# Designed miniproteins, single chains, continued (2): the designs that were tried, part 27

Each design is a single chain, and the fold is of that chain. pLDDT is the mean over its residues in the fold that is shown.

## One batch from the design tools (miniprotein)

Design m4902
Fold by ESMFold2-Fast:
Structure m4902 (fold): chain A 69 residues (1-69)
Amino acid sequence: SSDVKKVEEEIAALDKQNAATQKKLLAELKKVDATGSKDEQLKATKDMFKTMSDMQSQIVDKRKQLRSL
């Protein structure tokens, strides 16, 4: 149905945003690994996982919506 297609497009958009965010965070981690302390590396890693967890939460909610259609 058209509703299924709309939710699929929203999921695709979130996946694209997630991929862009992952690329940015990996570049930031690479920089911290080259110049940062152990504490800075741990902080950057924790911040990355928190951001990725939030993005996954949004995708999970959209997948639940899709299942109800």
Scores: mean pLDDT 82

Design m4903
Fold by ESMFold2-Fast:
Structure m4903 (fold): chain A 78 residues (1-78)
Amino acid sequence: MVAFYEKAAQSSEDLARAAEEAARGMEEKAKQVRETGSQADADALEAQAKRMRDFAEASRKQYEINKKKAEELAKKEK
């Protein structure tokens, strides 16, 4: 049981980190595109970045839940 929640927590952390990195890249690209390119392209990148950030927040919440479960079970087992 502990190993299951530890693995689930790690997966949630990895997903959150990947989504945050993707969002940051899209946000930086959107800033550059807005200055030198299409406003519509910049808006599309910002919308995608926001979706990735929302996903990262959800994954971070799931990480905390799984981490707490793993810690509770580990303390019970010593």
Scores: mean pLDDT 79

Design m4904
Fold by ESMFold2-Fast:
Structure m4904 (fold): chain A 82 residues (1-82)
Amino acid sequence: SELQQAVARIIAIALRLIGLELDLPTMSPAELQAAIAQLASDRSTLREIKARQPELTSLADKVIARLDELTAKLQAQLGKLQ
């Protein structure tokens, strides 16, 4: 179902956030830039899911909040390396 596909996409994004947070201390500037771009795309995907599946709003908002926190950490790390 479309709902099941939306949930799977949210879970995939959440797992990516965990992986990026673990990798963050060892990432190169190029990897940090790529990760920031990927998270911007993931944020747009989560907003689209909220618009199409309003039942998932609470879950999507929690993942967006974590994504925004991680984006700030990636940007701060990139700034230190440049």
Scores: mean pLDDT 91

Design m4905
Fold by ESMFold2-Fast:
Structure m4905 (fold): chain A 81 residues (1-81)
Amino acid sequence: SEKEKVLKEIEKILKEFSKSLSEEDQKKLDNILRMAKELAEDPRVSAEALVNATIQYVKEELKNIDKKKLDELIKRLESLK
């Protein structure tokens, strides 16, 4: 399904970005991915809604990381819409 493709792309993006982050922030990315996977199980949630929710999780959980890295992560997630 479209939502399964989007979830795999989210996982790929988050996994690639985790390599550039501290161990503490990597754990935050793991939590964001867990929340995205849980949300994806709800059949009422669209692929676009899943992307938008993941971006909000990133903005809330990773607000204290390097701004350039945060902006790059958000841009890559936005490209999935």
Scores: mean pLDDT 85

Design m4906
Fold by ESMFold2-Fast:
Formats: structure tokens, sequence, C-alpha cells
Structure m4906 (fold): chain A 63 residues (1-63)
């Protein structure tokens, strides 16, 4: 059992919708730091953007 295989599947963007739900819950709870980090990961997985390119200005308008 290798964790490298798990990382490979994560790179394929297995469940990015889970990140979206967590982002929404975090910002509703006022956890902007958590939401910002999750949002950066979401954009990286969905659009293949580098973390440096992803900027979370504030509570963004989702979908």
Amino acid sequence: MAEEIKAERKKLGRNVSDLAARIMAAYEAGKLDEARELLAQYYTERFGLAPERVRVPRPSVPV
C-alpha cells in the first residue's frame, strides 16, 4: 500500500466539490483563513493554477 498512489489520484482532482462545500461552510462560520486556504487548493485542482496565481481577496461570490 503506497501513499504515492493516493497522491496521484488527488492530482487527478478526485473530489474538488468537497473542497467547495468546506469553503462555503468555513466562510459562513467566519473562518476566512480556513476558507482562503481551501479556496486556493480548489482553484489549483480545478484549473491547474499555481498557488501563487490564486488570490483570495475576501468572501467571493461562489458558483
Scores: mean pLDDT 61

Design m4907
Fold by ESMFold2-Fast:
Structure m4907 (fold): chain A 75 residues (1-75)
Amino acid sequence: MSPREQAVLDRLLALLRASPRGRLSIAEAEAALRADPSMSPEDLEFARLVLRMADVDGDGVVTLAELEAARAELS
């Protein structure tokens, strides 16, 4: 992974760890990243790809465990 891809993954993991339920909808995660002025359009596209990959059951919700599994696949 590039340093930018790692930063996007770290941001997504931080958002999930801050969630009281340990889960986020893809829409919530995308909105949070768009609100971050350090995120480029390429960072957002990478985040969408990772979130779609982590959303194994297709319900539009990602858990911390699913994101950690997706991160392992990318490493």
Scores: mean pLDDT 77

Design m4908
Fold by ESMFold2-Fast:
Structure m4908 (fold): chain A 100 residues (1-100)
Amino acid sequence: ILSEEEIERIKERLLETLSKMSKEEQILVVGIAIQELREISKTLDEESRKKVEEIIEKLEEIRAQLEAETDPAKRLALMKEAVELIKEALRIISEEKKKQ
């Protein structure tokens, strides 16, 4: 259960540490997010689940790009995209829980 304020704090914290992350840490963080979103998606209605699954697919593409990318600046850009996608998924999940 996350508020909009908590989601923004998570985003800010992730962005602040992105430049300090190794490639392995970046891949791990995206992998954990994919795993957690897949588990949470099972508890959502069909409409919300479909939206979160689309976000998971985009995160999987970003993870694959991170594995292939040697430029730290390009990996940072990919991580910023991943953070925005994670934020969007968390908002969908939070809105769904309000309807309970």
Scores: mean pLDDT 81

Design m4909
Fold by ESMFold2-Fast:
Structure m4909 (fold): chain A 62 residues (1-62)
Amino acid sequence: MIEEKLEEYKKKLEKSDPEERRQIARKGIRELIDIGLKEGKPDEGAEAAVELAQYARELDEG
């Protein structure tokens, strides 16, 4: 489920070292897109990927 996977990656980002955050975000973004394609919900997957990318950026800004 896209929403559950998004929340999982958000929690991983919160607990990650700053050096690892980019790598975790990249994996999460790809996984969310792939889930969206598999479930026939590509727009939801893309939107979740954008949200995860924005969240990672916010964590990097403080």
Scores: mean pLDDT 82

Design m4910
Fold by ESMFold2-Fast:
Structure m4910 (fold): chain A 63 residues (1-63)
Amino acid sequence: GSPENLELQRKLKELGYYDGPIDGLLDLEVRKAIAKFQKDNGLEVDGVPDEKTKKAIDELLKK
């Protein structure tokens, strides 16, 4: 998988949305994790790691 997908999976796991393997594949389970994150944070629910979604993830990890 890609480095961007590996980092995305790691961040989603840290936030508690994803508990699968860190393999860099944007499979259905990763996209479900993104969709759940989007729903919980008032974003458009499409399961796509768009710019708004990535920004929201980074903001929640910044403490």
Scores: mean pLDDT 81

Design m4911
Fold by ESMFold2-Fast:
Structure m4911 (fold): chain A 100 residues (1-100)
Amino acid sequence: SVEELAAKVEEMLKDPRHRAIYEEAQQLLIELGQQRLAAGETSPAAQEEALTEVMLYLYEKDPELAELLLEAAILAAEEQGLAEGAALLRRVKERVEAAA
């Protein structure tokens, strides 16, 4: 469940090392979002590229945290009925796995 995955994330983030990487990834996502908004890049393809970049960073720095966050995001999108969002996240997962 989303609640079980969220609990696992919270447990990992009690470790300062995992927390620092998580906060850096959040900052990267914010910066990429701001850059894309400034450039007028609002397409689904632009969003997929930004998420792929953030996930590649996470997998390089903390693969265990990256996998847990991506699985939690996919499950949350599916439970909310966000079919397009879930499909985008699954494509991001495929791209990251191909790069590893």
Scores: mean pLDDT 82

Design m4912
Fold by ESMFold2-Fast:
Structure m4912 (fold): chain A 79 residues (1-79)
Amino acid sequence: ETPEQLRADAEQALADAKELVEKAIKSTNPKERIRYGDAALFLYLVAITLAEMAGDEELVEQARKGYKEALKKLDEILS
């Protein structure tokens, strides 16, 4: 893939991850919370990898920050 396509894919993974964090937070079902949360964390890791492959250092840092913030939020709602 081109660096432009990898960057676009990383941005999409970030957007999808953020949506899944919101779904986890809003879910009333504990199993759904875990499933959405796990999926969100996985997509943040995908976004980091794709951003690294694209050579976009700013996007890598955004994805890493998002991952850390998501971990904190999900730990708070799952504990």
Scores: mean pLDDT 84

Design m4913
Fold by ESMFold2-Fast:
Structure m4913 (fold): chain A 75 residues (1-75)
Amino acid sequence: SPLAALEAELTAQRKKLADILIEISKVVDEIMKTTDPAKLDELQAKLDKLIDEYNKTVERIKALEAQIAALRAAA
């Protein structure tokens, strides 16, 4: 069913969000411990990409939650 497919995607996107947050935490920890400017620049670039992926994943989750709510409300 369309609802089951959306719920499966929502579960997958929530797992992806959790994985991104774990990776952000690891990169932030490495940044705080890094004194090498070249390595710091690489870590900052990686963090920027992770934040972009985080934002896109959050937007997709919100869209999925809205679609699921609409389908559940439709008689």
Scores: mean pLDDT 90

Design m4914
Fold by ESMFold2-Fast:
Structure m4914 (fold): chain A 79 residues (1-79)
Amino acid sequence: MLEELRRLIDEAVEAFEAGDFEKALELAREAGRLASKLPNSAVPLVVGAALRLIGIGIDLGKEEEGAEIALALLKAAEA
């Protein structure tokens, strides 16, 4: 389960870096939904992924998109 979460996070990051915002957003929501079913040990992975997505957004000049993907991940993880 944690391996699957890490895979989804990595795929979301790769999609965002490739400029596929819609795919990154979908994968981030999927990762968040999976994380919501996992123990609290998944929280550092989700928070780290959100920070990484924000950082990538800054580096790409896509700060709003990065923040939107990070927020989608965090909101889905809360459900």
Scores: mean pLDDT 83

Design m4915
Fold by ESMFold2-Fast:
Structure m4915 (fold): chain A 73 residues (1-73)
Amino acid sequence: DLVDKVKKLLEEQNAPQGYFDIVDYLAQQGRYDDLEEILKLLEKGESADKIKQKFGEKAQKRVEEMLKKIEEE
Protein backbone atom coordinates (compact mmCIF):
# COMPACT_ATOMS: atom_id res chain seq x y z
CA ASP A 1 0.00 0.00 0.00
CA LEU A 2 1.50 3.32 -1.13
CA VAL A 3 -0.05 5.27 1.75
CA ASP A 4 1.30 2.81 4.35
CA LYS A 5 4.83 3.00 2.88
CA VAL A 6 4.86 6.82 3.06
CA LYS A 7 3.45 6.82 6.62
CA LYS A 8 6.07 4.27 7.75
CA LEU A 9 8.92 6.47 6.48
CA LEU A 10 7.37 9.55 8.14
CA GLU A 11 7.07 7.59 11.42
CA GLU A 12 10.78 6.65 11.19
CA GLN A 13 11.60 10.39 10.96
CA ASN A 14 9.31 11.26 13.94
CA ALA A 15 7.38 13.60 11.64
CA PRO A 16 4.47 15.66 13.09
CA GLN A 17 0.89 14.36 12.71
CA GLY A 18 0.17 17.03 10.07
CA TYR A 19 2.34 15.18 7.53
CA PHE A 20 0.21 12.04 8.01
CA ASP A 21 -2.94 14.17 7.53
CA ILE A 22 -1.53 15.52 4.24
CA VAL A 23 -0.82 11.94 3.04
CA ASP A 24 -4.41 10.92 3.89
CA TYR A 25 -5.73 14.02 2.08
CA LEU A 26 -3.70 13.29 -1.08
CA ALA A 27 -4.90 9.67 -1.09
CA GLN A 28 -8.54 10.77 -0.61
CA GLN A 29 -8.16 13.16 -3.58
CA GLY A 30 -6.67 10.37 -5.76
CA ARG A 31 -3.36 12.24 -6.04
CA TYR A 32 -1.27 9.06 -6.12
CA ASP A 33 1.32 10.60 -8.47
CA ASP A 34 2.11 13.14 -5.72
CA LEU A 35 2.29 10.32 -3.14
CA GLU A 36 4.67 8.33 -5.38
CA GLU A 37 6.93 11.39 -5.72
CA ILE A 38 6.90 11.84 -1.92
CA LEU A 39 7.69 8.14 -1.41
CA LYS A 40 10.61 8.37 -3.86
CA LEU A 41 12.07 11.34 -1.95
CA LEU A 42 11.64 9.66 1.46
CA GLU A 43 13.19 6.39 0.20
CA LYS A 44 16.25 8.42 -0.94
CA GLY A 45 16.62 9.74 2.63
CA GLU A 46 15.13 13.20 2.12
CA SER A 47 13.63 14.81 5.22
CA ALA A 48 9.94 15.61 5.71
CA ASP A 49 10.91 19.31 5.81
CA LYS A 50 12.06 19.15 2.16
CA ILE A 51 8.73 17.54 1.29
CA LYS A 52 6.93 20.39 3.12
CA GLN A 53 8.36 22.87 0.59
CA LYS A 54 7.42 20.54 -2.30
CA PHE A 55 3.82 20.40 -1.02
CA GLY A 56 3.78 24.21 -1.16
CA GLU A 57 4.80 24.08 -4.83
CA LYS A 58 2.09 21.54 -5.80
CA ALA A 59 -0.62 22.50 -3.35
CA GLN A 60 -3.76 24.50 -3.47
CA LYS A 61 -4.99 26.26 -0.30
CA ARG A 62 -6.17 22.99 1.33
CA VAL A 63 -2.64 21.53 1.62
CA GLU A 64 -1.37 24.94 2.82
CA GLU A 65 -3.94 24.73 5.67
CA MET A 66 -2.63 21.26 6.59
CA LEU A 67 0.98 22.53 6.56
CA LYS A 68 -0.10 25.33 8.93
CA LYS A 69 -1.48 22.68 11.33
CA ILE A 70 1.99 21.06 11.42
CA GLU A 71 3.38 24.37 12.75
CA GLU A 72 0.59 24.50 15.39
CA GLU A 73 1.56 21.04 16.76
Scores: mean pLDDT 70

Design m4916
Fold by ESMFold2-Fast:
Structure m4916 (fold): chain A 90 residues (1-90)
Amino acid sequence: RAEEDLRILEEFLAVAEKAAAAGVSTEAFLAAHPELVARARRVLAVIREVAERHLEESLKMAEEAEAAARSEEEARRLALEVIRRLLEKA
């Protein structure tokens, strides 16, 4: 489930980036992809709940990721890894 939920977020971001590059407005994007938006919203709700339930662990993972990041690209990669770990705890 954690891998599937992470894929949903990755797909949402990829589709959103392509839409932005094509000049599609946020409103048009949301209207065109209601199911994807709904799925991404549900995954984010799970991440939030897990982070709240495991606050100390979540803060440690975030702090370690931030300290380890040497570039914006690495920070993004480490942030996705923290999200993956949180989803695994759900």
Scores: mean pLDDT 72

Design m4917
Fold by ESMFold2-Fast:
Structure m4917 (fold): chain A 67 residues (1-67)
Amino acid sequence: SARDRIIAELQRRYGLSRAQAEAAVELLEEAIANPERMEEILATLQRRFGMSPEEIERFATLLHITA
């Protein structure tokens, strides 16, 4: 699944544990579902997981294609 692919990529590129990668994907899914929370979720992804805005957009697009 796209979710599993993103988890694997987050672990490889950012050195996240599986639990951290799963939490990051859950936040991405929440940002897509709840645009009113978008700003806070994007800040959390950048601060806690080291993701850039461009990387966040790429992962969000991948999740959307498979949702």
Scores: mean pLDDT 78

Design m4918
Fold by ESMFold2-Fast:
Structure m4918 (fold): chain A 65 residues (1-65)
Amino acid sequence: SDGEKAMEAARKAGEAGGGAGAVVAGYELQKNGFGGPESAREVREGGLKAGDERGAELAAQYAEK
């Protein structure tokens, strides 16, 4: 889906700058109508895979906190 492709692109871009970048990019894509709340959860998982717990915490802020 467009949301999945957009979130994957955000995750890749964030990994170049760290997991926190992935979370921010994912939020921007969600704000522009891609993925919705589920996309924030996917970005959190991307942040964890990048080895950046700060990214995961930011994703939680945007999705659930």
Scores: mean pLDDT 57

Design m4919
Fold by ESMFold2-Fast:
Structure m4919 (fold): chain A 59 residues (1-59)
Amino acid sequence: MKEKAEELVKKVEKDIKEGKATPSDVNRYVAELFEETEDPEVAEEAAKKIGELYQKKMK
């Protein structure tokens, strides 16, 4: 995975863990990921990981 995508995933994970991320924030992070990542496959994998982290927090 590209370093920029990994950094974004870690930032989102921290925000979700601290309860700072709203659904709107998660959607914005995913949009930023696709804009900044040159490889669509890397972007999709990172977006999936973000979704899994958010879903786990909501349980």
Scores: mean pLDDT 72

Design m4920
Fold by ESMFold2-Fast:
Structure m4920 (fold): chain A 71 residues (1-71)
Amino acid sequence: MPISDEELDEGVARLIIGTEIAINPEMRETVLTDEGLEKLLARLSKTIKDPERFERLAEALRRVAERDAGR
């Protein structure tokens, strides 16, 4: 079963989004918006010191949010 790095990063991104929504249901509107993503990415950039890991997660978060928002 070939799991791509992109697919793994998307799984992590969905867990992050799901956790935010589970803790604060109002966050569903915010986290799926450009403003919500930028704020989430700003928080993650302070926590994730590895630029490569941050970049991959940022791309996955944008892909997941765009897909769900575009629905």
Scores: mean pLDDT 72

Design m4921
Fold by ESMFold2-Fast:
Structure m4921 (fold): chain A 73 residues (1-73)
Amino acid sequence: SMMEEIKALAGEALRRALARPEPDLDSLEDDVGTLLVAHDAPEEWLGQAHALAAAALGREAVGFPEPAFTVDL
């Protein structure tokens, strides 16, 4: 589904951001845009994918413990 593809792109962008020494929202947006192009995904998905990845990056920054269940972005 569209939502599952958006979540997958957001998750990959988050993974790339967390691999950087200083992750930031501008770099996250660039990573999302690059992934959309690489997967031939609509550019209209940028806002939704970025919002999901940004929310997840915010949770990581506050040190939320790894949940007992896996949650998709």
Scores: mean pLDDT 70

Design m4922
Fold by ESMFold2-Fast:
Structure m4922 (fold): chain A 97 residues (1-97)
Amino acid sequence: KELEEEMNIGSLEVSVSSSIVSNKNAIKKTTDEKVKKSLQEVVELNQKLLEAIRNKDYDEAIKLLEKIKELYEKKLHDESGAKHADNLAKILKELKE
C-alpha cells in the first residue's frame, strides 16, 4: 500500500511538473494577451498544486485542479487540458479515501 501510494504520488508530481513546463512554453509562443494571462494563472495554480501534493494536502490539491479545469474550459477552450485536470482530481480523490 505505501509503495503503491508513493508511486502514484510520484506520477502525479511528474504530470503536474510537465504541465508547468508545457504551459510556460505555450506562454512564450502566444501573442494573445488574454490567453497568455490565463496560461500564467494555470502555471501559478499548478505550482500551488505541486506544493499541495508534496504536503499531502489532497483537499487543497483537488480544489486547485477544479480551478485549473475551469480555466481550461471557460478561458482557454482546451478540452484536453480540462480532461487532464479532471483525471488528476479523480486520482487524488481515490488517494484521499
Scores: mean pLDDT 81

Design m4923
Fold by ESMFold2-Fast:
Formats: C-alpha cells, sequence, structure tokens
Structure m4923 (fold): chain A 89 residues (1-89)
C-alpha cells in the first residue's frame, strides 16, 4: 500500500509540473497530492519505513518548488491556484 501511494504521489507531482499553467487542473492535482501524501506518510510512519518517508518528502518538496517557481513568474496565476485548491480542500 505505501509503495502504491508513493507512486501515485510521484505521478501527481509530475502532472502538477506539466500542467502548472492550468489553475483548475493544478489546484485539483495539488489537493489530491496533499491528501495522498498525508495518507502515505501515516502508513510509512506506522511501518517505520524511513526510505518511504524520504520519498514522500522529496515528492512534496518538488511540488512546493513548482509552486514557488510559478509564484515568482506569475503571482496572479499562483494565487488563483491556491484559491481554487482551498475551495476544494
Amino acid sequence: MVEELIKRLEELVRQIRENRDDPEKTARLLVEAQKTAERAMEEAKKAGDEEAQERILRAMGEAQRVMAELAAEDPALAEEVERRALELA
């Protein structure tokens, strides 16, 4: 289960990077990634799987980097993504 959740998280983060200029799609992907990461981290901690925890943190760090890059390049678009993500959460 942890491995499947991590693979899903990594795929969601890849899609965030590819679709970062689409605020609706990016917002939905960010909400899914956050929920997947929370579940994956709980499972990894229960299993004592430090490698899994590291992979989850790396994937979420990559998503944060993509959003930071977007905020620097287009702050209005980044704000729209955040607003839509909050509505979906």
Scores: mean pLDDT 86

Design m4924
Fold by ESMFold2-Fast:
Structure m4924 (fold): chain A 93 residues (1-93)
Amino acid sequence: SEKDEEALRQVEELTRESERYLDEAKRHKEDAEINYEKALKIQEAVQESARIARESSPEVKPVAHDAQMKGALYAAEATTLAIRARNAAKAAA
């Protein structure tokens, strides 16, 4: 259906956004504030993928769940980078 096609396009875009935010986090790995901001942006994409999964047909739901899981892993990685940067800054002070 048109709704399923739109949902699949939205999930694909959310996955691309999450990957882009993780790449930005990796480029700024020593900046805790930037990495925390990128982690929050990825978490927003995860929340939207979860919403699509709940509201979607059985055909879209597995794709949205996969995007949600990948996004959660990306958010965890960005959060880890933020914590490491914050701890390094505290150790240097």
Scores: mean pLDDT 85

Design m4925
Fold by ESMFold2-Fast:
Structure m4925 (fold): chain A 92 residues (1-92)
Amino acid sequence: LRERLEEAVERTVETAREVAEINPELAERILKAAEEFARNVLTGPEAAREGTQKLGETLGEAAKANPEVRELAERANELAHEALELAEEYFS
């Protein structure tokens, strides 16, 4: 389970970095949110939920600012929620 959680976190961060590369105006905020997400999701269910929410908000702003990254931002958010579900199972 922890290996699956770590893999899901890594996939989320990688996809968020791709969004940041396409969205230079929001790149710093996206990278910071992804870093906080990676740190928090392994800390506990409350921290995992907070990190996922903040990342989702930042990705949503990127999607609104640039429709070309909308699909990629949605994918990153889906991966983040998958990681959140695995984190909640891991801490059960």
Scores: mean pLDDT 81

Design m4926
Fold by ESMFold2-Fast:
Structure m4926 (fold): chain A 81 residues (1-81)
Amino acid sequence: SSMSEEKMRKAIETLEELIKNKEDVAVAAGFKELLEAIKSTNNKELLERIIKVAEEALKKSTLPVAKKYAEKLLKEAKEKL
């Protein structure tokens, strides 16, 4: 099932908190869900927020599993802008 833009906003807010708490596996799972959701959105504000949260995760040494999905998410979000 497709994720609504409102659900995506809440997922981003949850991911910001999970990144602060160094919850690598949970951040990775959230990025996997956003990778599927991003296929159905053209909302520039939402895409910019996704880019920002992915870049924040990539700067953290504590999130090695999440980084793989963050890199892919960053690429796909930038390609849609």
Scores: mean pLDDT 83

Design m4927
Fold by ESMFold2-Fast:
Structure m4927 (fold): chain A 82 residues (1-82)
Amino acid sequence: SASRAELEAKVREALALEDEEKLREALTKMLEDMLETRKKQNPDTPEEEIEEARKKIPELVEEAVKNKEEAKKALAEYLAER
């Protein structure tokens, strides 16, 4: 199926990324663009909520990068122990 193939391709691309800073940068820009889109699509959203969400982007990116490395480490250890 296309959905499964797409997900697998994206996971492989993410795991193959050698530069964590590039990954962090890409995730940050994506989330910022999504917030700008949300602001334009939902004018009812208070400015303070948008700003608070924007301030949380670095934390979300750090968590994603950290979880990715932890997942990569766990996978590598699992494969090595087999």
Scores: mean pLDDT 63

Design m4928
Fold by ESMFold2-Fast:
Structure m4928 (fold): chain A 95 residues (1-95)
Amino acid sequence: SSVQSLMSTGAGIVTALGFHMTDNPDQFSPQQMQDVQQMMQDITRVGQQISRRTPPSSDDIDRAMQRSRQFRNRSPQDLISQGRTVLNQMQDVLS
């Protein structure tokens, strides 16, 4: 479903940003680090709320893992921009 694709993308972005923050935290200012962590937490929270109504299948989980690997090589700036778009779309699903 489009909802599961959205959730898989969000999970992939969160995982990829986590790798960037661990590998080179100095690339983020303290304010940017806080804002990115908040966005990652918001995506995770909203994703959990959606999952309560539309539980992910094993295939959906595998897709999320695959997406996280693909996104690992994207710039943090691109991931942050895409993450904000995905968060907005996920929040619309709950509305």
Scores: mean pLDDT 82

Design m4929
Fold by ESMFold2-Fast:
Structure m4929 (fold): chain A 60 residues (1-60)
Amino acid sequence: SHMAARQALLEEYRRRAEEIDKEIDDLVKSGKITPDEAQKLREERFVELSRELRAGLAAL
């Protein structure tokens, strides 16, 4: 059903958001980026993720 497909896509993007947070956290912990750079990178990644989710939902 459309609702089941929508829920599956939302759950997939929730997992992708968690992976982004983990990757950025790992970069901060390893000293590769600063907390300020991490905040900027997180915002950029989440804007892109939101755009992809919106496109995916529109394709259902």
Scores: mean pLDDT 86

Design m4930
Fold by ESMFold2-Fast:
Structure m4930 (fold): chain A 69 residues (1-69)
Amino acid sequence: SDEEKARELALELLSKVPLELIPRENFIKAAEERGVSREVAEEAYERLLEVARQHPDASPEELVRLAFA
């Protein structure tokens, strides 16, 4: 599914760089390259931002788990 592909992308990117260093459009472009729709990519990015704000000490794995719950 688009959501599963977006989840895999988020986990890959966040294991390498903090979310604040990943611009929205860069995430969307990478997701679209993996066959994810823009709508799903935008929603995933917004959820990641919200979860990161609420859980500043969370690991990349925990942020992705919470955002895609």
Scores: mean pLDDT 85

Design m4931
Fold by ESMFold2-Fast:
Structure m4931 (fold): chain A 66 residues (1-66)
Amino acid sequence: GAAAMQAAGKQAGAIVTEVLQRAAAQGLTAEGSLTQDRTGGTMVIKVGDEETTVTAEGDTVTVERK
């Protein structure tokens, strides 16, 4: 439902914000790219040599590191 999708989007946004805030606190530059479609979005965040992918699909949020 719409509430579950809003909660997932809020959760994904909170995760992204946490990664960016941690990078800023350490004096590191973070780069992000967003791909979005009708089912959700994927945000890739690069901090130095670390890559974090946050995927939101409907009511589900997945976080992966490379």
Scores: mean pLDDT 72

Design m4932
Fold by ESMFold2-Fast:
Structure m4932 (fold): chain A 74 residues (1-74)
Amino acid sequence: SIAEDYAAFKEKLPAQLEKAKSRLDEIGENNLRLLEITAEMILRQKVTEEDIKEAEKLDPEAAEKLREWKKELE
């Protein structure tokens, strides 16, 4: 019934909101980590293989750019 469907929806709402919030937090954390890697590279004027591996987990496109910059800095 519609009443049962509505009750089920209300029961699931807190869990759905928690999942959405968790996903947003993960995206924010990944972006912050990419910025940290970039800042560390600028400060030491060097890109390491470890930086590239870490960036690849967060953003594969960013990792490709880091590979290019590593070649330029060598």
Scores: mean pLDDT 70

Design m4933
Fold by ESMFold2-Fast:
Structure m4933 (fold): chain A 63 residues (1-63)
Amino acid sequence: NQLKLYIENLTEEEEKKLLNIYDKNGDGKLSHEEVLELLKDADKNKDGYISPEELKEFLKSKE
């Protein structure tokens, strides 16, 4: 739910991939703490948002 506030143009497929990586309790959502961890991992320019390019590179690194 909170991912769309930080990630521009987030697709449903990308959201599912992020949930698979960070949703450790399997409830189908990320906590605020899990979103902050995602930002630390994927926000390469440290602007507090994840661009489509940053998200693509991050997801590619997790394959």
Scores: mean pLDDT 73

Design m4934
Fold by ESMFold2-Fast:
Structure m4934 (fold): chain A 87 residues (1-87)
Amino acid sequence: MKEELLRKLKEAEEKAKKLERILDIARNPGGALSEEEREEVAEIRKEVVERVEKELGRPATQEEFAEALVSIAEEPRRIAEEARRKL
């Protein structure tokens, strides 16, 4: 259904926008973070760290964590673009 594609597109776009904002905040942690933004960054950080550490079998470095964040942020954008083309 058209409506289901539109819903998936909106969800993917919202997720991509949120991840891009969080990525910018994570790169500049010295900036004024709201309590909500800090919570969102902490949640994503935990998930990314767990994934990277599982793959490496050791604690992740700050550089490896940053690279993984960029990779994860790009994925929702690709999903949104595909959904947009199928409309």
Scores: mean pLDDT 67

Design m4935
Fold by ESMFold2-Fast:
Structure m4935 (fold): chain A 61 residues (1-61)
Amino acid sequence: GAAAEEARIERRAAALREALIAEGASPDQAEKVAAEYRELERKDPEAGQRFGVRQIIAVAE
């Protein structure tokens, strides 16, 4: 249901934020990216997933 989807989005946003911080992003930058991920995932789940993966790859490189 909608509550389960929101919980999933929030867990993935939190994981993305933590991964970005671990790779050297500032907390402010990581939160901004996580906020953008939440918005994209709610509007277009496939675009949200692609965005999240792309951000992790960009920081890891």
Scores: mean pLDDT 76

Design m4936
Fold by ESMFold2-Fast:
Structure m4936 (fold): chain A 74 residues (1-74)
Amino acid sequence: SYPQLIVDAKDETERAAAELLYALKIHKDNPVAAEFYARLILKDVKDPKAVIERAKEFTTDPEIKELLDNLSKI
């Protein structure tokens, strides 16, 4: 459960990664909204690349992994 990952996060990077996954999950049928909310989460994070890589470790959903790969190119 992505909401549970947010609650159980050990540090800011894990928390941001969990929030990123949750935003992508609830908005995956609207790519424009998914990207918008993902960028809002990543905007104030110290290391966006570390957050994206941690999010890839937490998910097994290939559709969400593709969205994460697209974010890593920006």
Scores: mean pLDDT 77

Design m4937
Fold by ESMFold2-Fast:
Structure m4937 (fold): chain A 75 residues (1-75)
Amino acid sequence: DLKEQIREQGSQMATELSLLGLLDEAKQVVDQIQQVIQQGDNGMSSSTVQQQSQQILNQGRQTIDQARQNGLQPV
């Protein structure tokens, strides 16, 4: 189930961001993933949904990497 996999990946990313104290960024990831899933429900192709979800997850990973470079640690 593509939608379930995307939700799980988004939830894991949001958890990692939350543990760094980046609550607004965590919420943004969840909101963006939900938007992509809604677009899928409205007829967007599965390949496009996968590409857009991966872009969101890549952006989340960059945010985590930058936060850690700036000295933030998980709480």
Scores: mean pLDDT 82

